# Designs tried in a protein design run: designed miniproteins, single chains, continued (5). Part 57

Each design is a single chain, and the fold is of that chain. pLDDT is the mean over its residues in the fold that is shown.

## One batch from the design tools (miniprotein)

Design m18095
Fold by ESMFold2-Fast:
Structure m18095 (fold): chain A 62 residues (1-62)
Amino acid sequence: ALDYSLQGQRLYNEGRYDDAARYYQRAIDLDPNFTGAYGGLGDTLRQLGRLDEADQYYRLYR
């Protein structure tokens, strides 16, 4: 879970938001209690203009 979240963060920093979303989703699939991945996916969805979906994941992070 952590390794996939770190790869997602790296891809996000490179502007590869679709790939970043895939890695954050994989981290959540492996460990649904890893709240850091929800924040990362929320940030990624916000960059993709999917604000309603981003808000959903931010609520899970809180």
Scores: mean pLDDT 78

Design m18096
Fold by ESMFold2-Fast:
Structure m18096 (fold): chain A 72 residues (1-72)
Amino acid sequence: SKEEEAKKYGKEARDHIVAMALDPERAEEHYRKALESAKKLAEITGEKGKVQADTLIDAARRAYEGARARLA
């Protein structure tokens, strides 16, 4: 179902966000994958999931910025 797909992509986005903190050297790969999953979530959920998708996109960006700062 679309609900199960949305749940899957939301989890994938969160997993990659966490992975950026744990493995900052691979942050670019995890950031790209987090954004891909969040965008798929947005596509499936539309307006009803917009806040959740936008929150994941913002969280991914902040995680990426944090990972880059740790490597500087």
Scores: mean pLDDT 87

Design m18097
Fold by ESMFold2-Fast:
Structure m18097 (fold): chain A 63 residues (1-63)
Amino acid sequence: MSPAVAEENRRALEQTLAVTTDPEVRALLEEALRALEAGDYEAALEAETRAVLALANLAIDKL
């Protein structure tokens, strides 16, 4: 993964954290950011996927 893509991904995660109040989703986003900082792009992608699924489920459950 290129450094530019990693930086864009980090900004997207930080923006999502700013609007997320659920503690489980926030923990997953923070895990993704930590993995990205460590250069573990596979672990970051796994945490991001879990965070997106958790966030989507919360949005559906609120309807």
Scores: mean pLDDT 76

Design m18098
Fold by ESMFold2-Fast:
Structure m18098 (fold): chain A 70 residues (1-70)
Amino acid sequence: FTEEEAEELAERLRELALEQGATEEEAERIGRAVREGLLRLAAGESVEAVTAAVLEELRPVHEAHVARKK
């Protein structure tokens, strides 16, 4: 796929995150992590490495969500 396709998928996930109550900053982080991961997969990087990197990028979003639960 192309950068345009990665952008479109990232945009859809960002929109879903906002609908689920994420902040704009969190939605941007999710979209960025997904876009970067998809581009890395397209460049031939391993699925395992890319998945680990995406999960690491999303850790701060998860932590912020848990912190705001109070």
Scores: mean pLDDT 73

Design m18099
Fold by ESMFold2-Fast:
Structure m18099 (fold): chain A 76 residues (1-76)
Amino acid sequence: AKAEAYGALIAAETALHYLRQGKFDEAIKVLKEAAEKYPSYREEFEKARQAVENGDVETAEEILRKLIDKLRAEIA
């Protein structure tokens, strides 16, 4: 649904913003909540969260950028 994709987009952009600020705990919280709230994108949000928890910020950012691109295409 477009509404779910739009909500997931905001969550992904918010998490990426926190990662870029070094606010990892806030990013993890957003990613956990997004995985529960947007089941169609649960796997991507959980993978991004695991990457952040493992200190692999580069992988987490890559996952989120790919998800954002996908969500923008789904909404357009």
Scores: mean pLDDT 87

Design m18100
Fold by ESMFold2-Fast:
Structure m18100 (fold): chain A 109 residues (1-109)
Amino acid sequence: SVVDELLAQFRAALEAALTLDPASRARAVLDMAVAVLRAAYLNKLSVEEMRELGEAMLEELRRLKVPEEVIAAVERLFEVALESLERGASAEELEARLDAVLAEAVAAA
């Protein structure tokens, strides 16, 4: 399934990110989450599939003991993607909203 493929991509990129210094790792995790959520949206995942993807991504971050502030930022990115799907927002609107959350998360780090 597209969900399984995106989760495999997320896990592979997350394992690679673990080899980086803490600041680079945090940014890599956030960039990866944005990329996965954008891909999910472009592949026209249902609201149910998006929830499944987001929950599995957050579970992987918690399992690998990623800092809570980074997990909270990924959760906000997921909430934006889910709300955008539920409202039928354009891909351009999603990108703008994800970029805003990413900018806030990077500024807070």
Scores: mean pLDDT 85

Design m18101
Fold by ESMFold2-Fast:
Structure m18101 (fold): chain A 93 residues (1-93)
Amino acid sequence: GRAEELLREMEEIVEQLKRSTNGEESLELAERAVELAREAASLTEDRELALEMYRLALEASMLALKNPTLTRDQILRTIGLALRAIGELLDLE
């Protein structure tokens, strides 16, 4: 179903981030990860799935932050994504 598709896309994003050498691509992937987690949380009463999706979104943001080609503005934006994921995780516990 849709939840399985969202989780699969999230896993693909995390794997792509581990291989990415492009800061712009890494930021776009991290942004997409947070969007997928938000969509999953809005579609499901399954707290465990929402928690898993936001944990993966946080992992994606942290992987993006490791990219040495990020500009200062892209770093700040990526930190914002990580903080958003942390906030949502705390609200779900």
Scores: mean pLDDT 84

Design m18102
Fold by ESMFold2-Fast:
Structure m18102 (fold): chain A 61 residues (1-61)
Amino acid sequence: MALAIGQTGAPVQSVVVAVQRENGLTVDGVLDEATKAALEALGLPADGVFDAATAAYLATL
């Protein structure tokens, strides 16, 4: 996935699952209301659109 780091899909799924696990939510990889709230609390986009800021966050995991 090195060439796909700027795309949604696998990176989005990894972040969503990590956020769900960290916040004690259902780990299903779906952007539901609770998962979106957790992403917003971390300062990440909650609409499933990931940019350079999200890529930088993934690089620090």
Scores: mean pLDDT 62

Design m18103
Fold by ESMFold2-Fast:
Structure m18103 (fold): chain A 99 residues (1-99)
Amino acid sequence: AKLTLRVDATVPAEALEEVKELLAKMGAKIKREERVYSAEGRELYHIVAEVELDVDALSDAELAAIGEAYAALLTLFARQAEAGLASGDFELTGPLPNG
């Protein structure tokens, strides 16, 4: 009964700490964090993180807290994309396909 979620996103330096705080609330493991620059010279960070959830081992309150953090993360990415400050590529998916 394990669910794996993956986040692969590029965010501006100003949003990095908020993204990391939200990922930490979800229990995410940061797999990659690297500084990149846009064509305009803007400082960005590429972050790859994975969340492993055993839904049978989590309380309703823990699941609700993770859901709130996920919703906040999506809202942050949407706002950054609207401002032209982030790449639109984030993938938060269910179980990884085999193969």
Scores: mean pLDDT 72

Design m18105
Fold by ESMFold2-Fast:
Formats: sequence, structure tokens, C-alpha cells
Structure m18105 (fold): chain A 98 residues (1-98)
Amino acid sequence: GEAAARDAEGAARTAEGAAEKATVLAAVGAAVAAIGAAAGARLFGEGERARRAEELALRAAKEAAKAAKAAAEGDAEKAKEYAERAAELAREAARAAA
């Protein structure tokens, strides 16, 4: 799990750094990495840590989906807000999975 958690943390930081460009794609990537970290936690962590990481990863994915929808609707400001929330939740999921 720890390597997957570090990859998810890196993806979340990349999503935050890409806020002005490719923000939605970076947020989706961070959410996918967070799901991977949560899966790793299930193999090596106690049930509570794995459930916490999974819950946060699913919330990150939901916010990333909202960012994609806002971008498709032409709402760049809402797309950025949802993408930033997705990156933050993905970072929390990665930390919970570690």
C-alpha cells in the first residue's frame, strides 16, 4: 500500500498545480490514483483504514465527475472548484491508505 499511497499523493499535488490547465484531467487522475491506494490498503491495512481510504477516494471521484460536467457546460470556475476539491479528497485518501 505505501507506494500506491505515495503515487496518489503525487497525483493530487499535480492536480492542484495544474489548476489553470488540464485541471479536470488532473483531478480524474488523482481520483483514480486514490482508488488504487485504497485498494492497496485493503491488502495490508486494518478494515477501518481501508474503509476510510475507500470512502475518501469515492468522494474524490464524485467531485472529479462534477468538475468534468461543469467543464462540459462551459463553467470554468465551477470546474476548477470541483477539481480542487477532488484533489484535496484524493490527497486525504492517499494519506489514509498509507
Scores: mean pLDDT 72

Design m18106
Fold by ESMFold2-Fast:
Structure m18106 (fold): chain A 93 residues (1-93)
Amino acid sequence: NAVEEFAKKAGIHPSVVEGLATLWAEKNGKPLPKTEEEIVEAAKELLEEAIRLAREAAKQGDERSELLLKYLEALLNGDAEKAKEYLEKLRNI
């Protein structure tokens, strides 16, 4: 299952991947993804948009935005250990 594999690599629950895909569809006025591969691609596209926004904020020198950027990049790259590390740092700001 492509959704389960992506979620496992990113260290998140499959329902979060489905939620990201749903938000992408709503934001872009598209129908809900029907296949597991379409769900994963929609979730990745939403993550990439979030990364672009976080990168712009991080350029202003905001530590929180820099950590958020690193967290989102770790999720997209399937680096669960790095994602957990950056999420913990975000919680302690």
Scores: mean pLDDT 84

Design m18107
Fold by ESMFold2-Fast:
Structure m18107 (fold): chain A 60 residues (1-60)
Amino acid sequence: SKEAAEKAAKEAKEAALEGKTREEGIEKAQKALTEAIKKYKLSDEDASYASKAALDAIGK
């Protein structure tokens, strides 16, 4: 669970950094996070953790 949440957060952060603008970064992070949640079957808690970590990485 925690490892899956960390992987999801990492994938979302990497996707966000590929964006040329903050808006593009947010969109990419959101898509990556959604796919990671499905792929790793994250609980609501783990999904929330990954989402917060991704938003923190893009300066939110």
Scores: mean pLDDT 76

Design m18108
Fold by ESMFold2-Fast:
Structure m18108 (fold): chain A 64 residues (1-64)
Amino acid sequence: MEEFIEKLRKKIEELKEEIKKLEEKLKDPSLNEEEKKKLELEIQFLEGMIALLEGMIAYLKRKS
């Protein structure tokens, strides 16, 4: 159980690093509105994945 939770935590950390990279790309003043929207949608998708994984950890902690 604990090792699986640690694996999920590692995945969350990897996704947070990916979001950070996308947020840095969003700071580029040369991006047009379409490019900004695509990056924002990708960030939203990754944030949704993190929320799902955090929910799984919470569920597993209640069952362990």
Scores: mean pLDDT 83

Design m18109
Fold by ESMFold2-Fast:
Structure m18109 (fold): chain A 94 residues (1-94)
Amino acid sequence: MLSKEELEKKIKELKEEIKKLKLEIEFKKGMIGLLEGMIEWIKKHVPKTKETEEFIKKLEEKIKELEKEIEKLEKEIKEKEEEIKKLEEEIKKL
């Protein structure tokens, strides 16, 4: 059996990892907002040409990539939160 101090240390490390993942998600969400703003600006101010449509498509593809990366990070957070819950239950049994 791990000591109470070792379990508490592992929980602390997992909480710090979750904080870093949450910051990465917020940064990626900010990037999506900037890309969406660029698409809106282009659609409003730039003539609809084949080149502008291809450029918008590339920006939309980048948004989809960032959304998939966010989903992966959210899954990692959920797995770490479940691990913390199990460790907290082990501490209660000590």
Scores: mean pLDDT 88

Design m18110
Fold by ESMFold2-Fast:
Structure m18110 (fold): chain A 99 residues (1-99)
Amino acid sequence: NLEKEIENLKYRAELLEKTDPAQAYLAKGQVYFAEGKYDEAIKWYEKAIELDPNNAQAWYNLGLAYAKKGEVEKAKEYFQKAIEIDPTDEDARKALEEL
């Protein structure tokens, strides 16, 4: 249920704002991504990586958002960055191979 997934992401973002702003921004970006608002998702993912540049998930999600916009070269760059931070990220590897 997409609506329940979006509500869960909103709840996580609110809880994390006081304890981990980088994770809160990541969750906020995921809300916009789930809503198909890729430009807003990119904005929040970029804020997450500004606070935590070693967050492989934020780089992976940034790559997904650019892939959804058809910006293949940027998507590849960000998936590659996610793999550099977390070489065990199977999702990032698969996404890179499919571009």
Scores: mean pLDDT 86

Design m18111
Fold by ESMFold2-Fast:
Structure m18111 (fold): chain A 67 residues (1-67)
Amino acid sequence: AEKYNEKGKELLKKKKYEEALKLYDEAIRLDPNYAEAYYNKGKALRELGKDQEALEYYLKALELDPS
Protein backbone atom coordinates (compact mmCIF):
# COMPACT_ATOMS: atom_id res chain seq x y z
CA ALA A 1 0.00 0.00 0.00
CA GLU A 2 2.73 2.51 0.99
CA LYS A 3 4.61 1.96 -2.31
CA TYR A 4 1.57 3.00 -4.38
CA ASN A 5 0.85 5.97 -2.09
CA GLU A 6 4.47 7.20 -2.46
CA LYS A 7 4.38 6.86 -6.28
CA GLY A 8 1.06 8.74 -6.29
CA LYS A 9 2.70 11.62 -4.38
CA GLU A 10 5.45 11.79 -7.04
CA LEU A 11 2.79 12.01 -9.76
CA LEU A 12 0.94 14.78 -7.84
CA LYS A 13 4.19 16.82 -7.81
CA LYS A 14 4.37 16.34 -11.60
CA LYS A 15 0.68 17.40 -11.94
CA LYS A 16 -0.27 13.97 -13.35
CA TYR A 17 -3.49 13.88 -11.34
CA GLU A 18 -5.37 11.08 -13.17
CA GLU A 19 -2.32 8.78 -12.92
CA ALA A 20 -1.93 9.68 -9.23
CA LEU A 21 -5.59 8.72 -8.62
CA LYS A 22 -4.98 5.28 -10.15
CA LEU A 23 -2.08 4.66 -7.74
CA TYR A 24 -4.08 5.88 -4.71
CA ASP A 25 -6.92 3.53 -5.76
CA GLU A 26 -4.41 0.63 -5.70
CA ALA A 27 -3.16 1.72 -2.24
CA ILE A 28 -6.76 1.77 -0.94
CA ARG A 29 -7.49 -1.62 -2.57
CA LEU A 30 -4.51 -3.16 -0.73
CA ASP A 31 -5.24 -1.36 2.57
CA PRO A 32 -8.83 -0.02 2.86
CA ASN A 33 -7.92 1.68 6.19
CA TYR A 34 -4.99 3.68 4.73
CA ALA A 35 -6.11 7.18 5.78
CA GLU A 36 -3.23 8.96 3.97
CA ALA A 37 -4.22 7.38 0.62
CA TYR A 38 -7.81 8.66 1.00
CA TYR A 39 -6.50 12.14 1.87
CA ASN A 40 -4.14 12.15 -1.13
CA LYS A 41 -6.92 10.91 -3.44
CA GLY A 42 -9.00 13.88 -2.21
CA LYS A 43 -6.11 16.25 -3.03
CA ALA A 44 -5.83 14.85 -6.58
CA LEU A 45 -9.61 15.09 -7.10
CA ARG A 46 -9.58 18.73 -5.90
CA GLU A 47 -6.79 19.53 -8.42
CA LEU A 48 -9.02 18.03 -11.15
CA GLY A 49 -11.91 20.32 -10.05
CA LYS A 50 -13.94 17.45 -8.54
CA ASP A 51 -14.46 19.31 -5.26
CA GLN A 52 -17.53 17.40 -4.01
CA GLU A 53 -15.89 14.02 -4.64
CA ALA A 54 -12.67 15.31 -2.99
CA LEU A 55 -14.68 16.23 0.13
CA GLU A 56 -16.02 12.66 0.39
CA TYR A 57 -12.47 11.24 0.45
CA TYR A 58 -11.25 13.87 2.96
CA LEU A 59 -14.13 12.88 5.27
CA LYS A 60 -13.21 9.19 4.85
CA ALA A 61 -9.58 9.99 5.73
CA LEU A 62 -10.73 11.88 8.85
CA GLU A 63 -12.99 8.93 9.83
CA LEU A 64 -10.00 6.56 9.64
CA ASP A 65 -7.56 8.96 11.40
CA PRO A 66 -9.41 11.67 13.39
CA SER A 67 -6.22 12.79 15.24
Scores: mean pLDDT 82

Design m18112
Fold by ESMFold2-Fast:
Structure m18112 (fold): chain A 96 residues (1-96)
Amino acid sequence: SLEEIIERLRELLRQAKELGDSTLVKLVEKAIELVEEALKASKEEYPKIALELQILRGLVGIRRGVAKLIGAPQEVIDLYDELIELIDEAVRLIEE
């Protein structure tokens, strides 16, 4: 459910803050904002929110690539991967 995704994103936010990746923190906060918006939105608003989540997914992918290039720890890369998975799950739930 979208509520379960929000709880998983909040845990991811806690882990991102502990690792000190400010870019990842901002990306997770934006994901939480969009999923919370979807939870309160009408079905007519879902296509717009799904598009905003897909745009965010693209940005997360770019920032993951940058983190890998600068030698970020595997723990940080794993959190970027988890964020991408959670965004993809949220989009699937909105589109179904």
Scores: mean pLDDT 88

Design m18113
Fold by ESMFold2-Fast:
Formats: C-alpha cells, sequence, structure tokens
Structure m18113 (fold): chain A 62 residues (1-62)
C-alpha cells in the first residue's frame, strides 16, 4: 500500500541521513512525501519535516 511504501522510504531516508548521504536522504523523503500526501497526511507532514531538516544540513555544508 502507498502508506506502507512511504514508511519504508522514510526508514531508508532516515538511514541515509544518519550515514551522511544527504542527497539520497532528500530523494527518499521527497518520494515518501509524494506517496503519502493524498492518503496519509500525518506521514506526509513527517516526511516534509525530515526533508526540510536534511536540506538545511546540506545548505550548511556549502
Amino acid sequence: SAPAEAIELMEEGARAFKEGDLETAIELFERAYELARESAPRLAEEAKRQLEMVKEKLEKQK
């Protein structure tokens, strides 16, 4: 299901972020957000928050 796939993408994104792979984390959280936005609004908001945190960290590494 779309919510289950979004959760898996969120878990993979969190792992990538923890390992310092910010580009991959951004892609995974964006996919999770798009997948969850219509069917799981709470999960979509969580994905959006994670995405914003990763983007902020990437910006500070310039």
Scores: mean pLDDT 83

Design m18114
Fold by ESMFold2-Fast:
Structure m18114 (fold): chain A 67 residues (1-67)
Amino acid sequence: SMELLEELERLLTRAVIEGLFSPEDAEAIGRAVREGRFEEARALVEAHRGRDPALADEILALIDELA
């Protein structure tokens, strides 16, 4: 869904602003999702989960909806 992809891009941008991800991490996650590499995208988010579990879980939920 294009709408879910737009929501993911908004959450990834927020995650960079809030310090959960670097811009490079957010780009890698977004690329993995766009390429259908959902397992890789989840692993990248989970690697940073301990810093902000609530935001990471929101991102993981969107990845699961896109898969």
Scores: mean pLDDT 86

Design m18115
Fold by ESMFold2-Fast:
Order: structure tokens, then C-alpha cells, then sequence
Structure m18115 (fold): chain A 73 residues (1-73)
């Protein structure tokens, strides 16, 4: 997944979060987990940071996922 594709997914999840914040957080977390499972650690880190910036996931949850991704590198 490219940076542009990640930015587009973040925008979609931010829109979803206006209607269903719990569903948006669940989807965001799942996408980060899938990126990690696929060996895309840098992408998972970027996605986690962007989702936290947009308020889709908490900063604390984003940091946990970033730390896990950094260990996978």
C-alpha cells in the first residue's frame, strides 16, 4: 500500500468516525494489524500515526501499535 493509499484510507476512516467512532477505531486497528502481519512495518507505523492525528484511534493505542511495528523491523 502506498502513502497515497494510506492517506485515502485514513480520510475514509475519519469520515466513518463521525458516524460510528467505535467501528472506525476497529477498522483502523484491523488495518494496522494486517499491515504488520504482511511485513509492512513502516506502513503500519504511518497508518497508526495518521489515525491518531485524525482522532480515529487514541494516541496511547497508536503508540502501542507503533512500538510493536518497530520491534517487527
Amino acid sequence: MSKEEVDRLVDRLAELAKEDPEVAEAFGTMLIALALKSGQADEAIYLARKLAERGVISPERAQELIDEAEKAK
Scores: mean pLDDT 80

Design m18116
Fold by ESMFold2-Fast:
Structure m18116 (fold): chain A 77 residues (1-77)
Amino acid sequence: MEEKVKELLERAREAIAAGDEAAANEAWAELAKIMKENPELAKKILLEAVRAAAEAAAERGDEEEEAAARAYLAKAE
């Protein structure tokens, strides 16, 4: 389960960086299913997902999206 979560997060990050919304949505749908089945991991998975999105936004030079994702992480901690 944990290894699959890591693979899905990495796939989502790469898809976001590439601007592939369909691939990103598929990865998020699988992560959402895992979070629903494993609520004890949901917060950790969500924080890792937002971190991946911030990294992908920075890679694309999307300062607004990166700032929004990092603000979410700061409020969640």
Scores: mean pLDDT 74

Design m18117
Fold by ESMFold2-Fast:
Structure m18117 (fold): chain A 77 residues (1-77)
Amino acid sequence: SAARENALRGLDSLEEDIEGLEENKDKLSKEDIIKGLERGLEGLDKLEKEFSDDPDIIKRIEELKKRIEELIKELKS
């Protein structure tokens, strides 16, 4: 479906953004990055509820949530 394709593209884009933030975490505004990452987690929670019956999307969401949560912890330390 178009919704599923849009979700996958959104996850790909978010993953690329997280890669860039991981690479540059010491060079950027940590407070603004953390707020953006927390907003990303909220978006992933909504997407997880929408695609609860799609195991491939759920797996990607869970992996990305763990990655974001780890990055937030590193930025707060």
Scores: mean pLDDT 83

Design m18118
Fold by ESMFold2-Fast:
Structure m18118 (fold): chain A 70 residues (1-70)
Amino acid sequence: MEELLEKIAEKAAEAALASRETLEEYRRGAELFRELEEEAKASNSAEVFENGKKAVEAVEEGARRAEAAL
């Protein structure tokens, strides 16, 4: 999970070349995923991990749409 958050951070850095809005979307997604990761570790909940994955996918989709609009 930490590796995935780092990958999001790297993608956000690359997206900074395209749009500040895209960068902000990645940042918000990474923060949300980090919070869900902490909750999952505390409760050992597979449901929280699944929700985190969906959140990351939503951020990536949003970023792609933002880049396409440039």
Scores: mean pLDDT 63

Design m18119
Fold by ESMFold2-Fast:
Structure m18119 (fold): chain A 91 residues (1-91)
Amino acid sequence: MMEEARELARELEEKGTEEDLAKATAIRAALALLEGDYEKAIELAEKALESKDIGVQGAALETLRLAYEKMGDEEKAEEYKKKMEELAKKL
C-alpha cells in the first residue's frame, strides 16, 4: 500500500503537469501522515489544497483534519472537518 502510493506519486511527478503534481503532493501528504510526520503532512496538504481539483482538495482536507487531530489541535481538526463537509456538498 505505502510503496504503491510512493510509486504512483513518483510517476505523477515524472509526468509533470500542474494537476499531476498536485495529485502527487496530496499522496506525499498522506504518506507523511502515515509515517507520523504531522508537520510535513500539514505543509504538503496545504500545498495540495491550492489545486482546483475537488478530489485533490478532499484528500488534502482529510490529511489536514487527521494531522491536527493527531497533534491534539481539536479546533483546527474541526475546522477542516467542516471544510470537508462543505466540499462534499459540491459532489
Scores: mean pLDDT 83

Design m18120
Fold by ESMFold2-Fast:
Structure m18120 (fold): chain A 74 residues (1-74)
Amino acid sequence: MVEEYLALPDEELERRLAETREKLKKHNIPYITPEQIRGAYEAAGITISDREALALAVAANDKLLEWYEEEKKK
């Protein structure tokens, strides 16, 4: 799934992150930042690019929003 995000231009990744972040904020759900993703990988001794951190953050926040919307239906 992250490969799909890595295929997107930076502007599209930034846009998707902003949209998902706003939706999560409306529901008082904490969102995942690219900085948090990068920091976690760095703590594990793994180097990732800013672009990889952005793509991973978008993917993680999209999954969190999907989970919230499914739970809200129940």
Scores: mean pLDDT 77

Design m18121
Fold by ESMFold2-Fast:
Structure m18121 (fold): chain A 74 residues (1-74)
Amino acid sequence: TKGEQYEQQARQKLREGDLRGAAEYFIKAGEEYEKEGKYEKAAEMYRRAASIYKGLGDDDKAKEALEKADELLK
């Protein structure tokens, strides 16, 4: 699926040491999994992105990603 493709790209970016690129692809994977109705996978992708953004000091993007994850189980 398209979500799986973006998740694979995120994992590749992690192997390359591109942490910001990895977080961006995890967000894209979450958005696509959400469109696919795969809310658990989408939340997981958003939480992974949030962890990376937090590590980068990007607190605003980390907070946004966590809010996206939390909204999926309402």
Scores: mean pLDDT 86

Design m18122
Fold by ESMFold2-Fast:
Structure m18122 (fold): chain A 84 residues (1-84)
Amino acid sequence: SPLNEALLSEEVPKSLFGSEEAYEEFQKGLELAKQGKLEEAIEEFKKALELDPNARLAAYYLGVLLERLEKFEEAKEYFELADK
């Protein structure tokens, strides 16, 4: 698995997102990440974060996936966004 299985299997409450559309993009990102489609998952998590800039969990997953792709500088920016 390209990600930690525990991270991908966590139930995420819809209430953590400012809109249903942000939550739906986040769920698409999780499914793509589970399939090992890391670049596609990143695009969906970016869409979730564009729809809800306070979606810290989407920022956290972006950091993790970018780190898996060895994009360490970009990953750091998203981890900083996730950690307030």
Scores: mean pLDDT 78

Design m18123
Fold by ESMFold2-Fast:
Order: C-alpha cells, then structure tokens, then sequence
Structure m18123 (fold): chain A 55 residues (1-55)
C-alpha cells in the first residue's frame, strides 16, 4: 500500500466506527510498521488486542 502512517490511522478509525475491529487492527499495525513511534496507533492497537484477549 502507498498509504502513510497517518492515513492508516484514519483507515483504522473508520473501521472502528463500523465495528470492524479485525480490519482496524490491521490498519493500526500497518501504521506502526511505517512509523513505530505513532502513539495513536500503538494505544489503539494495545486496547483492541486487550479487548480480544490477544495481549
């Protein structure tokens, strides 16, 4: 994908708004791959993984 880290965060937020948590997790993981210091993506990914019992 040619998306920036910020674009992947926005995509993740849209998927969360739709209740599509699996797709949101993937989008936040892509954001962290592009920018490991993205605090928003990190915080959201931690929360989602905790809710799903993955952490």
Amino acid sequence: SNNTAEENVAIGEEFLAQGREDLAIRAYEEALLLDPNNERARAKLEELKRRRGIA
Scores: mean pLDDT 81

Design m18124
Fold by ESMFold2-Fast:
Structure m18124 (fold): chain A 81 residues (1-81)
Amino acid sequence: SESSAVYERIAEATENKDIETLEKLKEEARKRGDKVLEASVEIAIMKVKGAPEEELEEENKKRLEELKPEHEKARKEAEAK
């Protein structure tokens, strides 16, 4: 799936510390309006830049809370079919 493929690209770029590829993936996510993917790439960039684990966990938690209504709506729409 497209989602699985893009997350594999994020993981590979993160492992290789390829910030340029991560920035490109972030821009692609923005153009798609994929806020979840954009947030995931931003956290990956922070990790590559050496942000401490505590800061990464707080950012991830904040992003999950902000995106929670979008996830809940998508889930309810899927359950209604």
Scores: mean pLDDT 74

Design m18125
Fold by ESMFold2-Fast:
Structure m18125 (fold): chain A 63 residues (1-63)
Amino acid sequence: AAAEAAAYAARAENAAKAAEDTGSVKGFQLAKEYAKKAKEAAERGDAEEARRYMIQASNAAGG
């Protein structure tokens, strides 16, 4: 659970970085916000919530 939650948070962070690299200001801001929430969920050990925020970050990044 904790390792799985950390993996989802890392994927959310990668999505935010990808959005930054593409120059989409709106997409980057949303992806960064969801990546932060995924990290906070992972710190609580909530893999389900971390996964949900990872999906939102990926969607915001355009993937």
Scores: mean pLDDT 77

Design m18126
Fold by ESMFold2-Fast:
Structure m18126 (fold): chain A 58 residues (1-58)
Amino acid sequence: LDKLGAEKQAKVAEAMAETGKIANDPSATPEQVQEASEKTNKIARDEMAALAEAAKAA
């Protein structure tokens, strides 16, 4: 689980960095920032689901 957790954390961190880039863009609309945040939340949920499935298989 440690290696899988680190990989999933890296993916979430990358998605958060992309959301931050959009939030720091003065031409970005609130809707674009919201969509990026929702995408990051979905990635985090996928990470949790994958870790839960790995735990069941262990």
Scores: mean pLDDT 76

Design m18127
Fold by ESMFold2-Fast:
Structure m18127 (fold): chain A 70 residues (1-70)
Amino acid sequence: MEEILKEIDSLVEQARAAIDAGDVEKAREYVRKAFELFVENADKLTPEQREYVVGKLADVVARLRAAEAA
């Protein structure tokens, strides 16, 4: 379970780095992978862990939307 959180964190960090580099396609791929991993493992996470992941995904999605609009 903790490993899943670390994988999601890593994917979100990679998505942010891709956004900063202007690689929107790569950022979309990392965001998609993080979302899929979260959905597939949501039943294995505590409510607190789910809230943490939702916050992380919301932030990176907002950044990705801004990059797509540029």
Scores: mean pLDDT 81

Design m18128
Fold by ESMFold2-Fast:
Structure m18128 (fold): chain A 65 residues (1-65)
Amino acid sequence: KAEALKQELLKLGAELRKKQAEIAELNSSTDPEDQKKADELKKEVAKLTEEANRLLEQYNEARHA
């Protein structure tokens, strides 16, 4: 289980980095539609960050079991 949780954490980290890069690109635009997309991605990043923190807690529990 610990190895599976570690793999999920690495995958989420990659997704977070990709979305953050997209947000930065969209924030460089003055297009209102790009601003809306950036706001949507920010919400997704917040949710993924919460999920990553949850998985990190589970990983810590598993490796100490």
Scores: mean pLDDT 80

Design m18129
Fold by ESMFold2-Fast:
Structure m18129 (fold): chain A 82 residues (1-82)
Amino acid sequence: SAAARAEELRRRIEEVLAEIRALIPQLPADEAAEAERQIANIELVLRLLAESDLPDEEKVRLLEEVLATAEAVLRRARELIA
């Protein structure tokens, strides 16, 4: 169901954010600050989506976009410490 997919996406996003947080101490100060800003923005969007009356199908679409953003931040962090 769309509701189950939305819940799966929220869990995956939280996992990605945890991985980014684990890498922050290894990042240059400016990149760490940017990663922290991106995490804060993603967490705000997740809170707003959880509280919204949007259809589950629309929430899935928005959560997939949020996941892509989170994965891009993680990829950037990994590249910087490789």
Scores: mean pLDDT 90

Design m18130
Fold by ESMFold2-Fast:
Order: C-alpha cells, then structure tokens, then sequence
Structure m18130 (fold): chain A 61 residues (1-61)
C-alpha cells in the first residue's frame, strides 16, 4: 500500500521516493493530497504524512 511505502521512505529519509509517490498521487487526480504530503514532510510532521498516505490508500481502494 502507499501508506506502507511512505512509512518506509520516511524511515529511510528517502525524499526522492516520497516525491515519486506524490507525483503518482497527482497523476491519479489526488493533487491536494500530494501537496499536503510534501508539506507535511517538509515540516517534519511525519505523523501527518502517514495519515495523508492512509487517506490516499483509502481513496484508491
């Protein structure tokens, strides 16, 4: 799931991986969630980033 991938990239501090997922969300029409995800990561709010990833997973299910 996207939430699991985001959590992995956060733990590894892989900003490239996080940006790739944000680009995928944008291409799927979830531009607002993609923007919020990047903003949360930039602020260091990893709990919010994980919450946003879970919301994206639910919308894509």
Amino acid sequence: SLAEEIEKFIDEKDYSGIKQIANALESLGLEELAKKLLEAVEKGDYEEAKKIAREADERLS
Scores: mean pLDDT 79

Design m18131
Fold by ESMFold2-Fast:
Structure m18131 (fold): chain A 60 residues (1-60)
Amino acid sequence: SLIDQLTEEQRERLINRLESLGLSREEALEILEKSDVEALAKALGVEGLTEEKLLESLSS
């Protein structure tokens, strides 16, 4: 799952970013726990976001 591939620091950065876009912490966690990359792509406004690209973005 997506959340299992993130470090604690990367997870917090992503949650904070989603919260800044108007999602609740609970909604952000649900997306990550379900590995819902499509919902994540929609929330971030990034068409064609993949799990790999997301991990690269958080690691840079």
Scores: mean pLDDT 76

